# Designed miniproteins, single chains, continued (2): the designs that were tried, part 21

Each design is a single chain, and the fold is of that chain. pLDDT is the mean over its residues in the fold that is shown.

## One batch from the design tools (miniprotein)

Design m4751
Fold by ESMFold2-Fast:
Structure m4751 (fold): chain A 60 residues (1-60)
Amino acid sequence: SEIKKLEEQLKFLEEALKALEEARKKASPEEQPTLEKAVEELKKLKEEMQNALEYLKKQA
């Protein structure tokens, strides 16, 4: 089902974000802005996926 696929993708994305945030904390100050931008982009994607999941659950 689409709902289950989105839930699994969201879980994977949350784990990836966690790993990226840890990498960002260990990065040099020069690398921090690039990693911060990547984190922000993935957070945006996560919010869009969460909204899609909520929408699908309301339709089910």
Scores: mean pLDDT 82

Design m4752
Fold by ESMFold2-Fast:
Structure m4752 (fold): chain A 71 residues (1-71)
Amino acid sequence: KTAYDYMLEGLELLAQKKYDEAIEKFKEALKLDPKNPQVIQVLEEVKKGFEKKGLLDHAKEIEELIKEAKE
């Protein structure tokens, strides 16, 4: 599986409201391709989505992943 495959699995899990499982898939994507700009862009959108829904703890988890990827 590629980083892109894990990203798509994460997005599908978000659609099912399986937020913790989705975040684990995004972690796997970053493990395969750290600092990938496309994966980071998707994570930025996911963070905004969580913030709009009031899922602040999940938004913080994504923010930490983005910070680690940019370092």
Scores: mean pLDDT 81

Design m4753
Fold by ESMFold2-Fast:
Structure m4753 (fold): chain A 83 residues (1-83)
Amino acid sequence: MEQQIEDEVNLALALIYLELARQSKDPKEAAEMVRKAGELALKITNPEVQKEALKAFEWAAKDPNPEIRKVAEETVKRLKEKL
């Protein structure tokens, strides 16, 4: 149960960082926020919570900002390797 709570918290924080990245006017800061979101998502061990993280990063991989897309695509690949 504690691990499930940790996974839910990591997902929530990852989604917050992805939203901050979308709102950022600095492409480098946006890319860094996506990296932080990715690190949080990669800590998730519950397959269902990990699938929700994967969906969020697949959407981020379609972002108009190429720096956000690059980091999101890397995170998608790493998340798929864990599933």
Scores: mean pLDDT 81

Design m4754
Fold by ESMFold2-Fast:
Parts: structure tokens; C-alpha cells; sequence
Structure m4754 (fold): chain A 57 residues (1-57)
């Protein structure tokens, strides 16, 4: 259980970092990079949610 919770937290941190990169890319006018990082952040959040559900079961 604890290992899955740690993996979920790590994925959540990775998602936050990707969201920051997306915002920076948007400010720099790189809309393609911004969208790419946004999608990566969403994927990491979905993985984290799945891992948290497994840890609770």
C-alpha cells in the first residue's frame, strides 16, 4: 500500500512540473509545447488516481 501511495505522489509531483512547463511554454508563445506538456500532466494525474485506488483496495 505505501509503495503505491509513494508512486502516486511522485506522479502528482511530475504532473505539477509538467503543468508549470506548459504555462512557461504558453508565455513564450510555444502553443505546441504547451499542449504537449498539458497532456503529459493529465496522463500523470490519471496514473496517480489509478495507483491511489489500488492502494486503498
Amino acid sequence: AEKLEEEALRKEIEAALYMMKSEIAKLMGDEEEAEKYRKLAEEKLEEAERLRREAEE
Scores: mean pLDDT 82

Design m4755
Fold by ESMFold2-Fast:
Structure m4755 (fold): chain A 83 residues (1-83)
Amino acid sequence: SEEDIKKAIELLEEAIKELEKDKDNPDAKEAVKLLREAIELIEEGKLEEAIKLVREAIELAKKAGVKEAVRLAHKALLYLEKA
């Protein structure tokens, strides 16, 4: 649904904010790039491609140790898979 898509984007934007708190971490920087690209894909209706990028960003966020971004991105995945 459009509401599930909107909620997913909001959660991904919150995850980006958490990752951007550590500006020196290269894994966090790469995760931000992937999440921004995923949001663009969601807005284009390319949900399967967006889900792949969110999953890759979660692994990078785990390497960066940004637990809150991992939690928020996982929650976004649930909304995307429901949509």
Scores: mean pLDDT 88

Design m4756
Fold by ESMFold2-Fast:
Structure m4756 (fold): chain A 99 residues (1-99)
Amino acid sequence: AAEAEALLKRAEELIERARKLLEEGDLEGALAALEEALELVRKALKLSTDPELLEKIKELLKELLELLKEVLKKATDVELDFRAVGLIIEVIGLLIELE
């Protein structure tokens, strides 16, 4: 529980960093932060059986999805588009498992 909570707190901090980077036009930096945040959420999910933590994970996954969609909308580089789409598919898969 404590380890999962620490991972989710770090993921939340990375999500906030990604928001700021998106506002600054740093799509590459934002995508990297979102990718790291998703990995931390995945690790927390493997450690979590607590319904409260699972609900927090679901909330963070939905937030990741919205920010990844913003990266995709703003990206002019095909490589960034492919990376964002790949992460979106992964997030949707995890959300389906949690529904």
Scores: mean pLDDT 85

Design m4757
Fold by ESMFold2-Fast:
Structure m4757 (fold): chain A 50 residues (1-50)
Amino acid sequence: SSLEEEIKRLRKLREEYEKLAEKGNGVARGMALMTDDSIRLLEKELEELR
């Protein structure tokens, strides 16, 4: 899959983890932060490919 598609999927996953974290799920809060870090790394990789 393309990096752009992977970033889009991770953004949706981050949003779902953020919703669970707002409901008090501490594991989901950690997962949201890790997913955000992964998105930032992939976005940087996309910029380097241009």
Scores: mean pLDDT 84

Design m4758
Fold by ESMFold2-Fast:
Structure m4758 (fold): chain A 111 residues (1-111)
Amino acid sequence: GTAAEFAAVSAEITRAIEAKDYDAVREHLDRMTRLAAEALGPDARYRSVVIDGTPESRAEAERAVQELRPGDVLGLVVIGDTDFARELVARVTAEHPDAHLLLLTEEGYRL
């Protein structure tokens, strides 16, 4: 995807969060993460996880990190539980330096 496509999808995610439409958040995050993976190559793998403060979202995020391979793209949206998300991001950066992290927070996105 282009920077303009990422900006547009990021705006859609922000609007969905404000509307508390978490199905739309998951759909838009999956699309954004797929676009990032496609930009890296046709065989690039991706996974998207919404961290919403539930134990289930924490468990899903932990499994996603454990299953990361070099070159994989992990898309994360953080809706609360920011301390857990910060620790998880630091661990991904340290333990999976060859993986690509697409992080979206209430303050915007970063790759």
Scores: mean pLDDT 78

Design m4759
Fold by ESMFold2-Fast:
Structure m4759 (fold): chain A 80 residues (1-80)
Amino acid sequence: KEIEKAKKELKEKTKEYILEESKYSMEAILYSSLALGSESEEEKEEYRKKLEEYNEEALEYQRKKEEAEKEAKKKIEEIE
């Protein structure tokens, strides 16, 4: 059943993307806290750079999840 296969593939891909997004979001929260707790402007800037990098990675996986959902929805609709 092609529909069942498409749903399974979507579930597997979205699970992977959700886990990666959560991982990068947690790293971003960690570096946000480190930046806030730092007394050095140089150290704060370094942590803010890491925060920005991890936030961008999280957003990238969020976009990949949305694209995978959109693609799978189109495939399912084309079958029906």
Scores: mean pLDDT 80

Design m4760
Fold by ESMFold2-Fast:
Structure m4760 (fold): chain A 58 residues (1-58)
Amino acid sequence: SDEERRAAIEAELLAEGFPEEIARIAADLAVMKYRFEGLSEEEARALAREVARRLARG
């Protein structure tokens, strides 16, 4: 499910050391793009990491 996919991406970002709020926002955005823009799972994970990095920088 989308919720399971979101939770998996969030867990990966948390394991990489991103703060909980950033990991959640980045995972939510990536799953949205996965659903509506046809991204692959690999592309969604890469997008989540990129978004998390940008949010972490301010």
Scores: mean pLDDT 84

Design m4761
Fold by ESMFold2-Fast:
Parts: sequence; C-alpha cells; structure tokens
Structure m4761 (fold): chain A 111 residues (1-111)
Amino acid sequence: AAPRAFLVIGDERGPHASLRNVGHLADVDEFDALMRALAEALAAGEDVSDVVTHPAAAALARAAAEQGLPGFAGANVTPRLLAASEERLRALGERLGQREAAEELIAWLRA
C-alpha cells in the first residue's frame, strides 16, 4: 500500500492535523511509540493534512472534541503500525458512536 499517515489534534482553532503537539495524545496507550515510528517512516513535516479534510476524519474530530479528547492518529507505513491504527480507530469509533467514520479511515489507510 502507499504510505499514509495522519494526526488530528483539537485546540482552540478546532481540529487540525499536526505532528507538533504529540503530547496531547499521551493519554492514549502507545501513541508516543506510534508517533515516533510515524516521524521515522514518513518525514511529512509539521502536519499530515491528507485525511484531515476527509469527511470521516472531520466527523471523528468533532465527536472527539465534544468529549474533550485531545486527538487521534493512524499510519499504514508498516504492518504493525497499520494493525495498531486499526485497533485504536475502532476503539475510538465505538467510544464516540462514530464506527462508520472509523472504518472509513481504516479503509483509507489500507488503500
């Protein structure tokens, strides 16, 4: 699959893609390791906006912000990162009542 990665963070400007504020994701287990692997495998710079404009990402970001969650991330650059991303996105989708949006982002990562 083509290498794909995203990071969505909520702040006073609303949901946006950024690698700069990884600390806001520290409440999600292993996100520090996931973000380090993303930085190593895909030198995309400060942000990865390919998916932040996707309707599924927007729906998840809105629901996450409404529940006070700092953000979420995913990558397909290794099989391990893809598997971890799928598990986390499904868990997030169930928590937020946005299962379809989570599966759309997983499908995007698999493409």
Scores: mean pLDDT 60

Design m4762
Fold by ESMFold2-Fast:
Structure m4762 (fold): chain A 71 residues (1-71)
Amino acid sequence: PVELLEKAIEALKKGNFKEAARLLTEAYRQVDRQLPEVAKLLFEAIQAIASGNRDKALELVEKALELYRKA
């Protein structure tokens, strides 16, 4: 999941929303049953991308990565 989240952050910084959403969806599937707090942040980030809010999506992904590293 760390590699997927880091790649998603880079995709968001480049404005590649389609790639970012794909990577976050894969990360969500890997953590949804094991780390529900991280999964919730990833789901919210995907919704932020769908709404065109890049800054919010980036913030949520970075927060999810920090929570995952502490788990």
Scores: mean pLDDT 80

Design m4763
Fold by ESMFold2-Fast:
Order: sequence, then C-alpha cells, then structure tokens
Structure m4763 (fold): chain A 87 residues (1-87)
Amino acid sequence: GMARVTVTVQLDPALPPEVRRAIGEGLGGVAEELGARNVEVTVDAAAGTITVTAEVPAERAEEIAEALVAEAAGLSAVTAVSAEVEK
C-alpha cells in the first residue's frame, strides 16, 4: 500500500524568500531521489514554514520521513522539524 508523508520545517523568519524557496526545492528533490511520488512543496514565507508532502510505499514511509527530517535538521537556518506518516 501507499502512505502519505508530511514534513514540516520551521525556518528563521528573517531568511530571504529566495533562500526559503531554494530550501523547499532542495527538500522536494531529496524526497523524489528517495522514490517519493506526487511531491508537493508549500512555502509560507510569512509563517517561516516549508511543508513537504509526498506519497511513498508504506513499508518505506518511516525511512523516507526520517531521511527528510535529518536532511532538514542539518540546515543551520532550520529551527524545528516535524514529520507525520499516514498509512
């Protein structure tokens, strides 16, 4: 079966919109490289958040969510990261 993974990243609100967009695009690209489908990236510059939502095989959902959290947490501009898996 498929699962839906949602990763929410909180960024420093002082970041330029271009940097925030580049981080979102980078995280979406990592999700695609990990085999995720229907990857959607939403950037909310006013709230300082990026949300990445993707469809993944249910057996890999936790692995992919953890990999995306680790990627985001490695960024110095990131203040918080959370992930949800819906099976």
Scores: mean pLDDT 83

Design m4764
Fold by ESMFold2-Fast:
Structure m4764 (fold): chain A 70 residues (1-70)
Amino acid sequence: MDAEEYNKKGVELAKQGKLEEAEKNYQKAIDLDPDYAEAWLNLGRVLTEMGKEAEALEAYLRALALQPGI
């Protein structure tokens, strides 16, 4: 599986409320492609839902750094 496939699986799991499994799949996507801004953004969303606010903020800041200029 490539980074995009792991990100897609994470999105499907998050929609089912399987937040811990979604986090693991987003982390695998990032491990394969650390510049994958969408995976960092999706990780931040799941971490927020899990109450991991500090880790969520770090993930969002990385996503923003990879997509500067909005």
Scores: mean pLDDT 84

Design m4765
Fold by ESMFold2-Fast:
Structure m4765 (fold): chain A 87 residues (1-87)
Amino acid sequence: GPTAAGLAAVTLARYYLKQGKYDEAIKWAELAIELAPDDPLVVSRAYLVLGEAYYKKGETEKAKEYFQKALDINPNNKRAKELLEKL
């Protein structure tokens, strides 16, 4: 279903993020949101990948926006909060 497809896309986005392939990470994270736009677990995890990928590309303000979007969906996301405070 959409949630399973979205989670698979997020998993691939995180894989590319760890490999330093930030453009591929962004593409797969955006696809995850497209596949499961109404699933808060998929969307918040995709926003975390987008935030970290843009941060690694030097796009700090865009990274902050995505970390804030992840926190808006899940206020208890420690990783998003820590990354936002670091920027």
Scores: mean pLDDT 88

Design m4766
Fold by ESMFold2-Fast:
Structure m4766 (fold): chain A 72 residues (1-72)
Amino acid sequence: SEELEKYFDELLDEVIEKGNERQRLIAELWRRRRAVKGFDEFYEELKKKYNLKTDEEIKAYLEQVRDRLIAE
């Protein structure tokens, strides 16, 4: 969905802005992977890989990824 896409972009932008070089490269790779696969296919892969069933669970997972990348 457009909402989920925007949410993910905001999380990646935060990592790129506040992260170190390694964290920025990882965030850029995630952004490129989504762009290459397309939004629906990218989210369906995440759902299958991590047993996510709802947009709320996807958002929670993306927050965990952000927190892990920014973690001090």
Scores: mean pLDDT 74

Design m4767
Fold by ESMFold2-Fast:
Structure m4767 (fold): chain A 66 residues (1-66)
Amino acid sequence: SEFEAELAEAMVRIAAGVGLATGKPDPELVRRIAERLAEELRREGLEEAAERVRRVGEELVARLEA
């Protein structure tokens, strides 16, 4: 559902934010969390939500690596 996508997206954003707040951004951790959440959403048949979470993760990783 939309709510599950929003929750998973929030979890990825929190992981990125913790790295920034501690002065040690970790793009690999953000990538791993996004990939795992997307895979779990796909297993539940929520393919659109999974792609959204993966996209958000890729965008955040790119920004952290810039």
Scores: mean pLDDT 78

Design m4768
Fold by ESMFold2-Fast:
Structure m4768 (fold): chain A 65 residues (1-65)
Amino acid sequence: SLLKRKQELVETILDKLVERGVISEEEKKEWLAKLSDPEALEEVLRRLQELVAQHGPLTLIAVTP
């Protein structure tokens, strides 16, 4: 359940980042592939936190559960 929630949050954030042109569709596919690995998932979450911080708090607020 927790892993599924994290996966959905990552997918939502990635979708918004692609929509805003922050990352490419190719990068999104690479990140999605990492969601199958718990270790890689943790790394992806850290990278997402950095990207959100770099592109402003508004993006972070938009993903509030």
Scores: mean pLDDT 69

Design m4769
Fold by ESMFold2-Fast:
Structure m4769 (fold): chain A 73 residues (1-73)
Amino acid sequence: MSIEARKLAEEFEKNKDDPEKIEELGRRAYEWQRRVEAARRGDPEAFDQMLEEARKENPKTAEALEEVRKLRE
């Protein structure tokens, strides 16, 4: 659904025969999903932390998070 989730899925496909890389990507995907779920449940601290990290790494991800916040009332 998010651009980041699609990039993770693409990376899984590229490294499907590398179990160490798959495990690393799985951990990253799990952490991402947990943060998204916490933010969706209305945890402002989790959302603020994700937003700050996203701003440093990828401005488009930060914009997506801000849109999600607007959709939550």
Scores: mean pLDDT 64

Design m4770
Fold by ESMFold2-Fast:
Structure m4770 (fold): chain A 85 residues (1-85)
Amino acid sequence: MEEIRKESEELGRRVGEAFKEATETLYYLLGLVKGDEKLAEEERKRGEELGEKVGEEAAKKRFEETLKERLEEEKRREEEKRREE
């Protein structure tokens, strides 16, 4: 149980970080296309703030989903073993 929780947390953290990085970069590039470097920096900051919030939500969601999947797998393994015994 504890190992599943730790692995789920690690996966959630990685997903959150990757999403934040991607969102920040995307907004910066969109700013460059729309205007000058000043607009690009403003959009980058917006992307960073949005990416941080959405990254945290994505990390929580991934953690919860992964935890549920792993717990369901363990539950099915226990049922399978009980059926064999």
Scores: mean pLDDT 68

Design m4771
Fold by ESMFold2-Fast:
Structure m4771 (fold): chain A 86 residues (1-86)
Amino acid sequence: SHMEELRKQKEREELSYKVAKKIAEDLLATSTDPEVRARLEEALKLFDGNEEEKEKGIELVSQVIGDWLTEAVDAALAREKARRAA
C-alpha cells in the first residue's frame, strides 16, 4: 500500500543517514589528513540539518570513501610494480 511504501522509504532514509553519520564519525576519529577531516566535519554539520542537507552529507561521505578507495588501489598498484622490479 502507499502508506507502507512511504514507511519503508522513511526507514531506509533514516537508516542510511545513521550509517553514513557513524562512518563519518569513525573516519574523523582515525583520519590525520586535514582535507579529509574538513570534508567529514562538513558532512557532520549537514547531518544536523534538514532532509536535503542530510542527503548532501551522505553524498559527501560517499565521495570521501570513494577517494580513499582510489588512493588505496593506486598505492597497492605502486607496491606491485616495486615488487616486480626487484
Scores: mean pLDDT 80

Design m4772
Fold by ESMFold2-Fast:
Structure m4772 (fold): chain A 65 residues (1-65)
Amino acid sequence: MKKILLVGGTNEEDMKATAEEFKKLLGADEVILMLTDDSEEVRKKALELEKETGAEVYLARAREK
């Protein structure tokens, strides 16, 4: 089953670091970055992607350090 990792955040560097870490851990086939601080928007996008593609969609938020 295709795995998609969706990463939300406002800092591109943190988002890329988060994406790299979780992609490796989850074995995700695709990574999508969303420049947004709205966690609800990210969750809605994940549900839409899962419905449209039939892929298993995982959500991560970029780490705020």
Scores: mean pLDDT 78

Design m4773
Fold by ESMFold2-Fast:
Structure m4773 (fold): chain A 84 residues (1-84)
Amino acid sequence: VVKSAEELAELGRRAAAEGNLEEAAFWASLGISLARIAFALGEYKEAAEAAEVILRALREAGEEALEPQRREAEELLEEAKKKL
């Protein structure tokens, strides 16, 4: 899960660096979905780590267009941490 999130974060970073914010949002949303699935399965540590990886990439991009994905990742990370 975490390794997959790292790969998705890297794809998102590349898309954002190229100015392709729609593609960056797509990869971020996939990473968030991966973390949500881990959370639903009770894998809270993996969910928190995956959400943190995606959130870090979104914060590094600093793009306002990615704010919805950043909020979702922040909320998911907070919820996962509450279970730890």
Scores: mean pLDDT 82

Design m4774
Fold by ESMFold2-Fast:
Structure m4774 (fold): chain A 63 residues (1-63)
Amino acid sequence: SLKMKILKTLKEKGKMTVAELAKELGVSPSTVSKTLKELEKEGLVKKESGKYVLTVKGRELAD
């Protein structure tokens, strides 16, 4: 799923923008942005200085 790909990519790379994730995953920025907002509501990622990072819960789910 795209959610799991985002979580694993953030685990490997650390902090990433929507544009960086879109390029890495080969997905549109709008699709990545929508999925990141869903993950943020689920408490799996948070936005920090314009970049997204994993929460503790997100890191646990990523592997």
Scores: mean pLDDT 84

Design m4775
Fold by ESMFold2-Fast:
Structure m4775 (fold): chain A 60 residues (1-60)
Amino acid sequence: SEEEKRREEALKIAIDYVKEILRKNGVSDEVIDETIENLKEAFELQPEKFEENVKRMLEK
């Protein structure tokens, strides 16, 4: 339960962070929406892979 709560909080933070970064870089709303959808799907289907996806997205 605590791990699940932490994962949900991480998802929310990741979504907000990604939205802000993409908007600052002038990415289209369509791409932003797709990115968020992919993050949510990854989290729901495979939480472990969600963590890997978040790491990849934070790599600059």
Scores: mean pLDDT 72

Design m4776
Fold by ESMFold2-Fast:
Structure m4776 (fold): chain A 92 residues (1-92)
Amino acid sequence: SRFDDILTSTRRMASTQSPDNTMGHFRSHTDSLIQTVQLSGDQSTMDTAIQTIDTMVDIIRDSTGNDPTITDQAQQIRDRAIQQMQQIIRRN
């Protein structure tokens, strides 16, 4: 699935790229997931998107050795994305 492809890509980026590049890819994939929710307009797609973002945050946290600054940044991106997706679903 598209969600599984995102997770596979995130794991590859986390293992081969710098933390900064990995965070850039995380932001890009998170934006793509928000767009997917916007196009679908359904709660089940939002739930899967949130699970995918949560798994990406876990991958980033683990790859950085639980770096608190990077983990905090990833959590902030996650929280903003969830807020945006909730607003999209409420409007449909």
Scores: mean pLDDT 86

Design m4777
Fold by ESMFold2-Fast:
Structure m4777 (fold): chain A 68 residues (1-68)
Amino acid sequence: SAELQRKLTLAEIMREVLDAVLTERLSAEEAVALFKKLLKEAGITLSPEELAEEEEFIRRAVRALLPD
């Protein structure tokens, strides 16, 4: 289904963001910016609620992966 493909693409984008956080030591702000860039390149538009949830997840993940 299109919904499942969208979810899989979002998971792949998130994996790329988290990999970049680990390899390039991105800040939470840089990681969120990369996520938005990859969404635009993939042609995916998130609702404001979906975007806020994903941004919060990224900020929490950066803090967990790179506690400084």
Scores: mean pLDDT 84

Design m4778
Fold by ESMFold2-Fast:
Structure m4778 (fold): chain A 124 residues (1-124)
Amino acid sequence: HMEELERAIEGARESIKKTKEHADRAYKLVKEAREKGVSKELIDEAIKHLEETADNLERAGDLFEQAGLKTAAGIAHGAAVYVRGLIDAARKSSGEEAVDLIEQAVDYVKKAIERMEKELEAFR
C-alpha cells in the first residue's frame, strides 16, 4: 500500500530530524562542559539528550523496516544500540571521560544520520 509506505518514510524523516536535534543539543552541552568545566548537571542533561537520540534512532529503524529499507533499518538500530552502550559507560564514569564518551556517541550518530539520509535520497 503506497499510502502506508509514504507514511513510514515521512515518520522516518521526522525521527531522523529529532535525532539530529537531540544529538546537536548533546554536542552543545559537551562544548559547554569543555569550555566552562565539567559538571554532573551538564553530563546528566547531555545523557538525557542521547537517550532521546537512541529512542528516535530505534523508531527510525522500525519505520525503515516497515518501508522495506533493510540497510537503513540496520544502520538506525545499530546506532541506537551503540549509543545506549556509550550512555551506560558515561553514567559509570565522570569528568573528562564521561564528556569523551558522549562526544564519541554524537560523532557516531552524525555519521549514521548521513548514511540514513543517503538511503532516503531515492524517495526525494
Scores: mean pLDDT 88

Design m4779
Fold by ESMFold2-Fast:
Structure m4779 (fold): chain A 65 residues (1-65)
Amino acid sequence: SMEQIKDALMEFSERLNELMEKITDPEKRRELAQGGVELAREAIEKGLTPEQFKAGFDELEKKYL
């Protein structure tokens, strides 16, 4: 549901901020932020399940760390 997506987005925002604090390279930080925006957009536009959205979190974290 949209409420589950909203909860996932709020959890994502907190998780993204934590990752941003761990990354010292400003270019990687910018790319992570852009990737986060893109993932959120896809979740809303394509109706990703909360599980698919969380999988995207994990891929994003793995890609930029």
Scores: mean pLDDT 74

Design m4780
Fold by ESMFold2-Fast:
Structure m4780 (fold): chain A 78 residues (1-78)
Amino acid sequence: SMTELSLAIREAAEALSKILSKEEVREVSLTIGRLANELGDEAGIEYAKQVTEAAKQGDVEKVKKLYEEAKKQVEEAK
């Protein structure tokens, strides 16, 4: 659970570091953690996997879209 989430965050951060600034990588990583805190580890892991896939494809626009969607989900969760 938490170990799987930590690994997913690490993999996302590594993939993102090739296409985003350190500050942007930190914000996305924090958002994965916030999503997991509000909606559960499974939601955070799923989001992290989607971000990692988009980052590996170099799809910055998809990463931005996923980030905005995750922020909305966090705000809607209690």
Scores: mean pLDDT 84

Design m4781
Fold by ESMFold2-Fast:
Structure m4781 (fold): chain A 91 residues (1-91)
Amino acid sequence: VDINDPRFQALVEATLYLIRATIAENVAKRLEKQGKLDEAIKAYEEAISDYQKAVDLLAPFADDPEVAATIAALNDRIKELQEKIEKLKEK
């Protein structure tokens, strides 16, 4: 692995955003369990923002099948979280 490779740099930066997104999602799940729905929605929105940033960083390398698979998985997660936010707003 070449540390100066643009793909490697994008993967490192995307990984940092994925860590941030995972923390925000876990905080949101805890807040949801506590009935703090407005705070949970905000934390889920922060998670979506960080997942979207990771997708944007990886998009230039989507010609790589492994990167394309990662982008698809992240887009599925973003969709699931968006659907969760809509359901929480109805409560």
Scores: mean pLDDT 85

Design m4782
Fold by ESMFold2-Fast:
Structure m4782 (fold): chain A 80 residues (1-80)
Amino acid sequence: SLYEEFLKLVERAKELLEKIAEEAEKANDQELLKKVAELNKRLIELYDKGEEAKKNNDLETLRKVTEEVRRLLEELEALL
């Protein structure tokens, strides 16, 4: 289902954020840590929007939010 795809993408984004944060901490990279914090905030906002869309059976919004999580994943992969 679209919602299951959404949850899998959110989980993948969370895993990448944790990995990037760990590497940034080891490197003492303050700019990357700041970027990770900003992207993590964005992921939380997207997760909340997706959960609300699911609750309201708003498939159009859920699809758009899922696409935004995919774009966030692309940004995270570019930081690796």
Scores: mean pLDDT 89

Design m4783
Fold by ESMFold2-Fast:
Structure m4783 (fold): chain A 74 residues (1-74)
Amino acid sequence: AKEVHDEILRIIGEILRIIGEIFDLERKIEELKEKGGSKEEIEKLEKEIEELKKKREELLEEMRRLEEEYKELK
């Protein structure tokens, strides 16, 4: 038997990890902007954030699907 709730918790954990990484990268970009850092370095970090946001969106979609399945069970 597969526990939908357990899968949701796992996905939530992964989403939180990604959110933390995005937040850390955003903070680095802000610091670089404050210090007059290189546009190229900022652009690299922004690209990394975009990739992480994409992965987060995929996980959110999976979580929503599992939540809908869980609601249909009860």
Scores: mean pLDDT 79

Design m4784
Fold by ESMFold2-Fast:
Structure m4784 (fold): chain A 77 residues (1-77)
Amino acid sequence: AAAESGSAVLHRIGEATPEEVRRAAVELARREGLEVLWEGVTTAELDPEHDLVAAAVTARADGKTEVTVVVAARRRR
């Protein structure tokens, strides 16, 4: 299950497909040196009229704190 703590890493990219947003979230977690706890990535279509997509990955920082990495983008058509 995805866990949320007071710690989060958020990155916004310009335009992306849902799959690109998922890949970016996993890559961002790895680049930040976070231990990915969950390989599954939740994608959400946010407001179809505004073409927004987001992905979240649960990872661990400092061996004890769970961090949610979120990437959001405008949905590429």
Scores: mean pLDDT 64

Design m4786
Fold by ESMFold2-Fast:
Structure m4786 (fold): chain A 85 residues (1-85)
Amino acid sequence: SMEELLEEAVKKIEENIDDLLDVQRVVGEAFSKIIELAETPEEAIEAINRLRDKVLEILDSKGKEEVKQAVQKAADAFIEYLKKR
């Protein structure tokens, strides 16, 4: 389910929080899976925003500014892609 996918992604990000490349990889893989699982672009955008917001909250609490910027840029890119569908 979408909820299980989002929960698993958050857990993997927390486990890899000190590695920027691992966080970027997990986030990218999760966004791709959201797009595959969602029935509409609007559902995918909502799920990407929910995952992004949760991840940014976790990264902010741990002072990971560089990782926060990378996650935000990835989310923006996927949302722009979906808006054109």
Scores: mean pLDDT 80

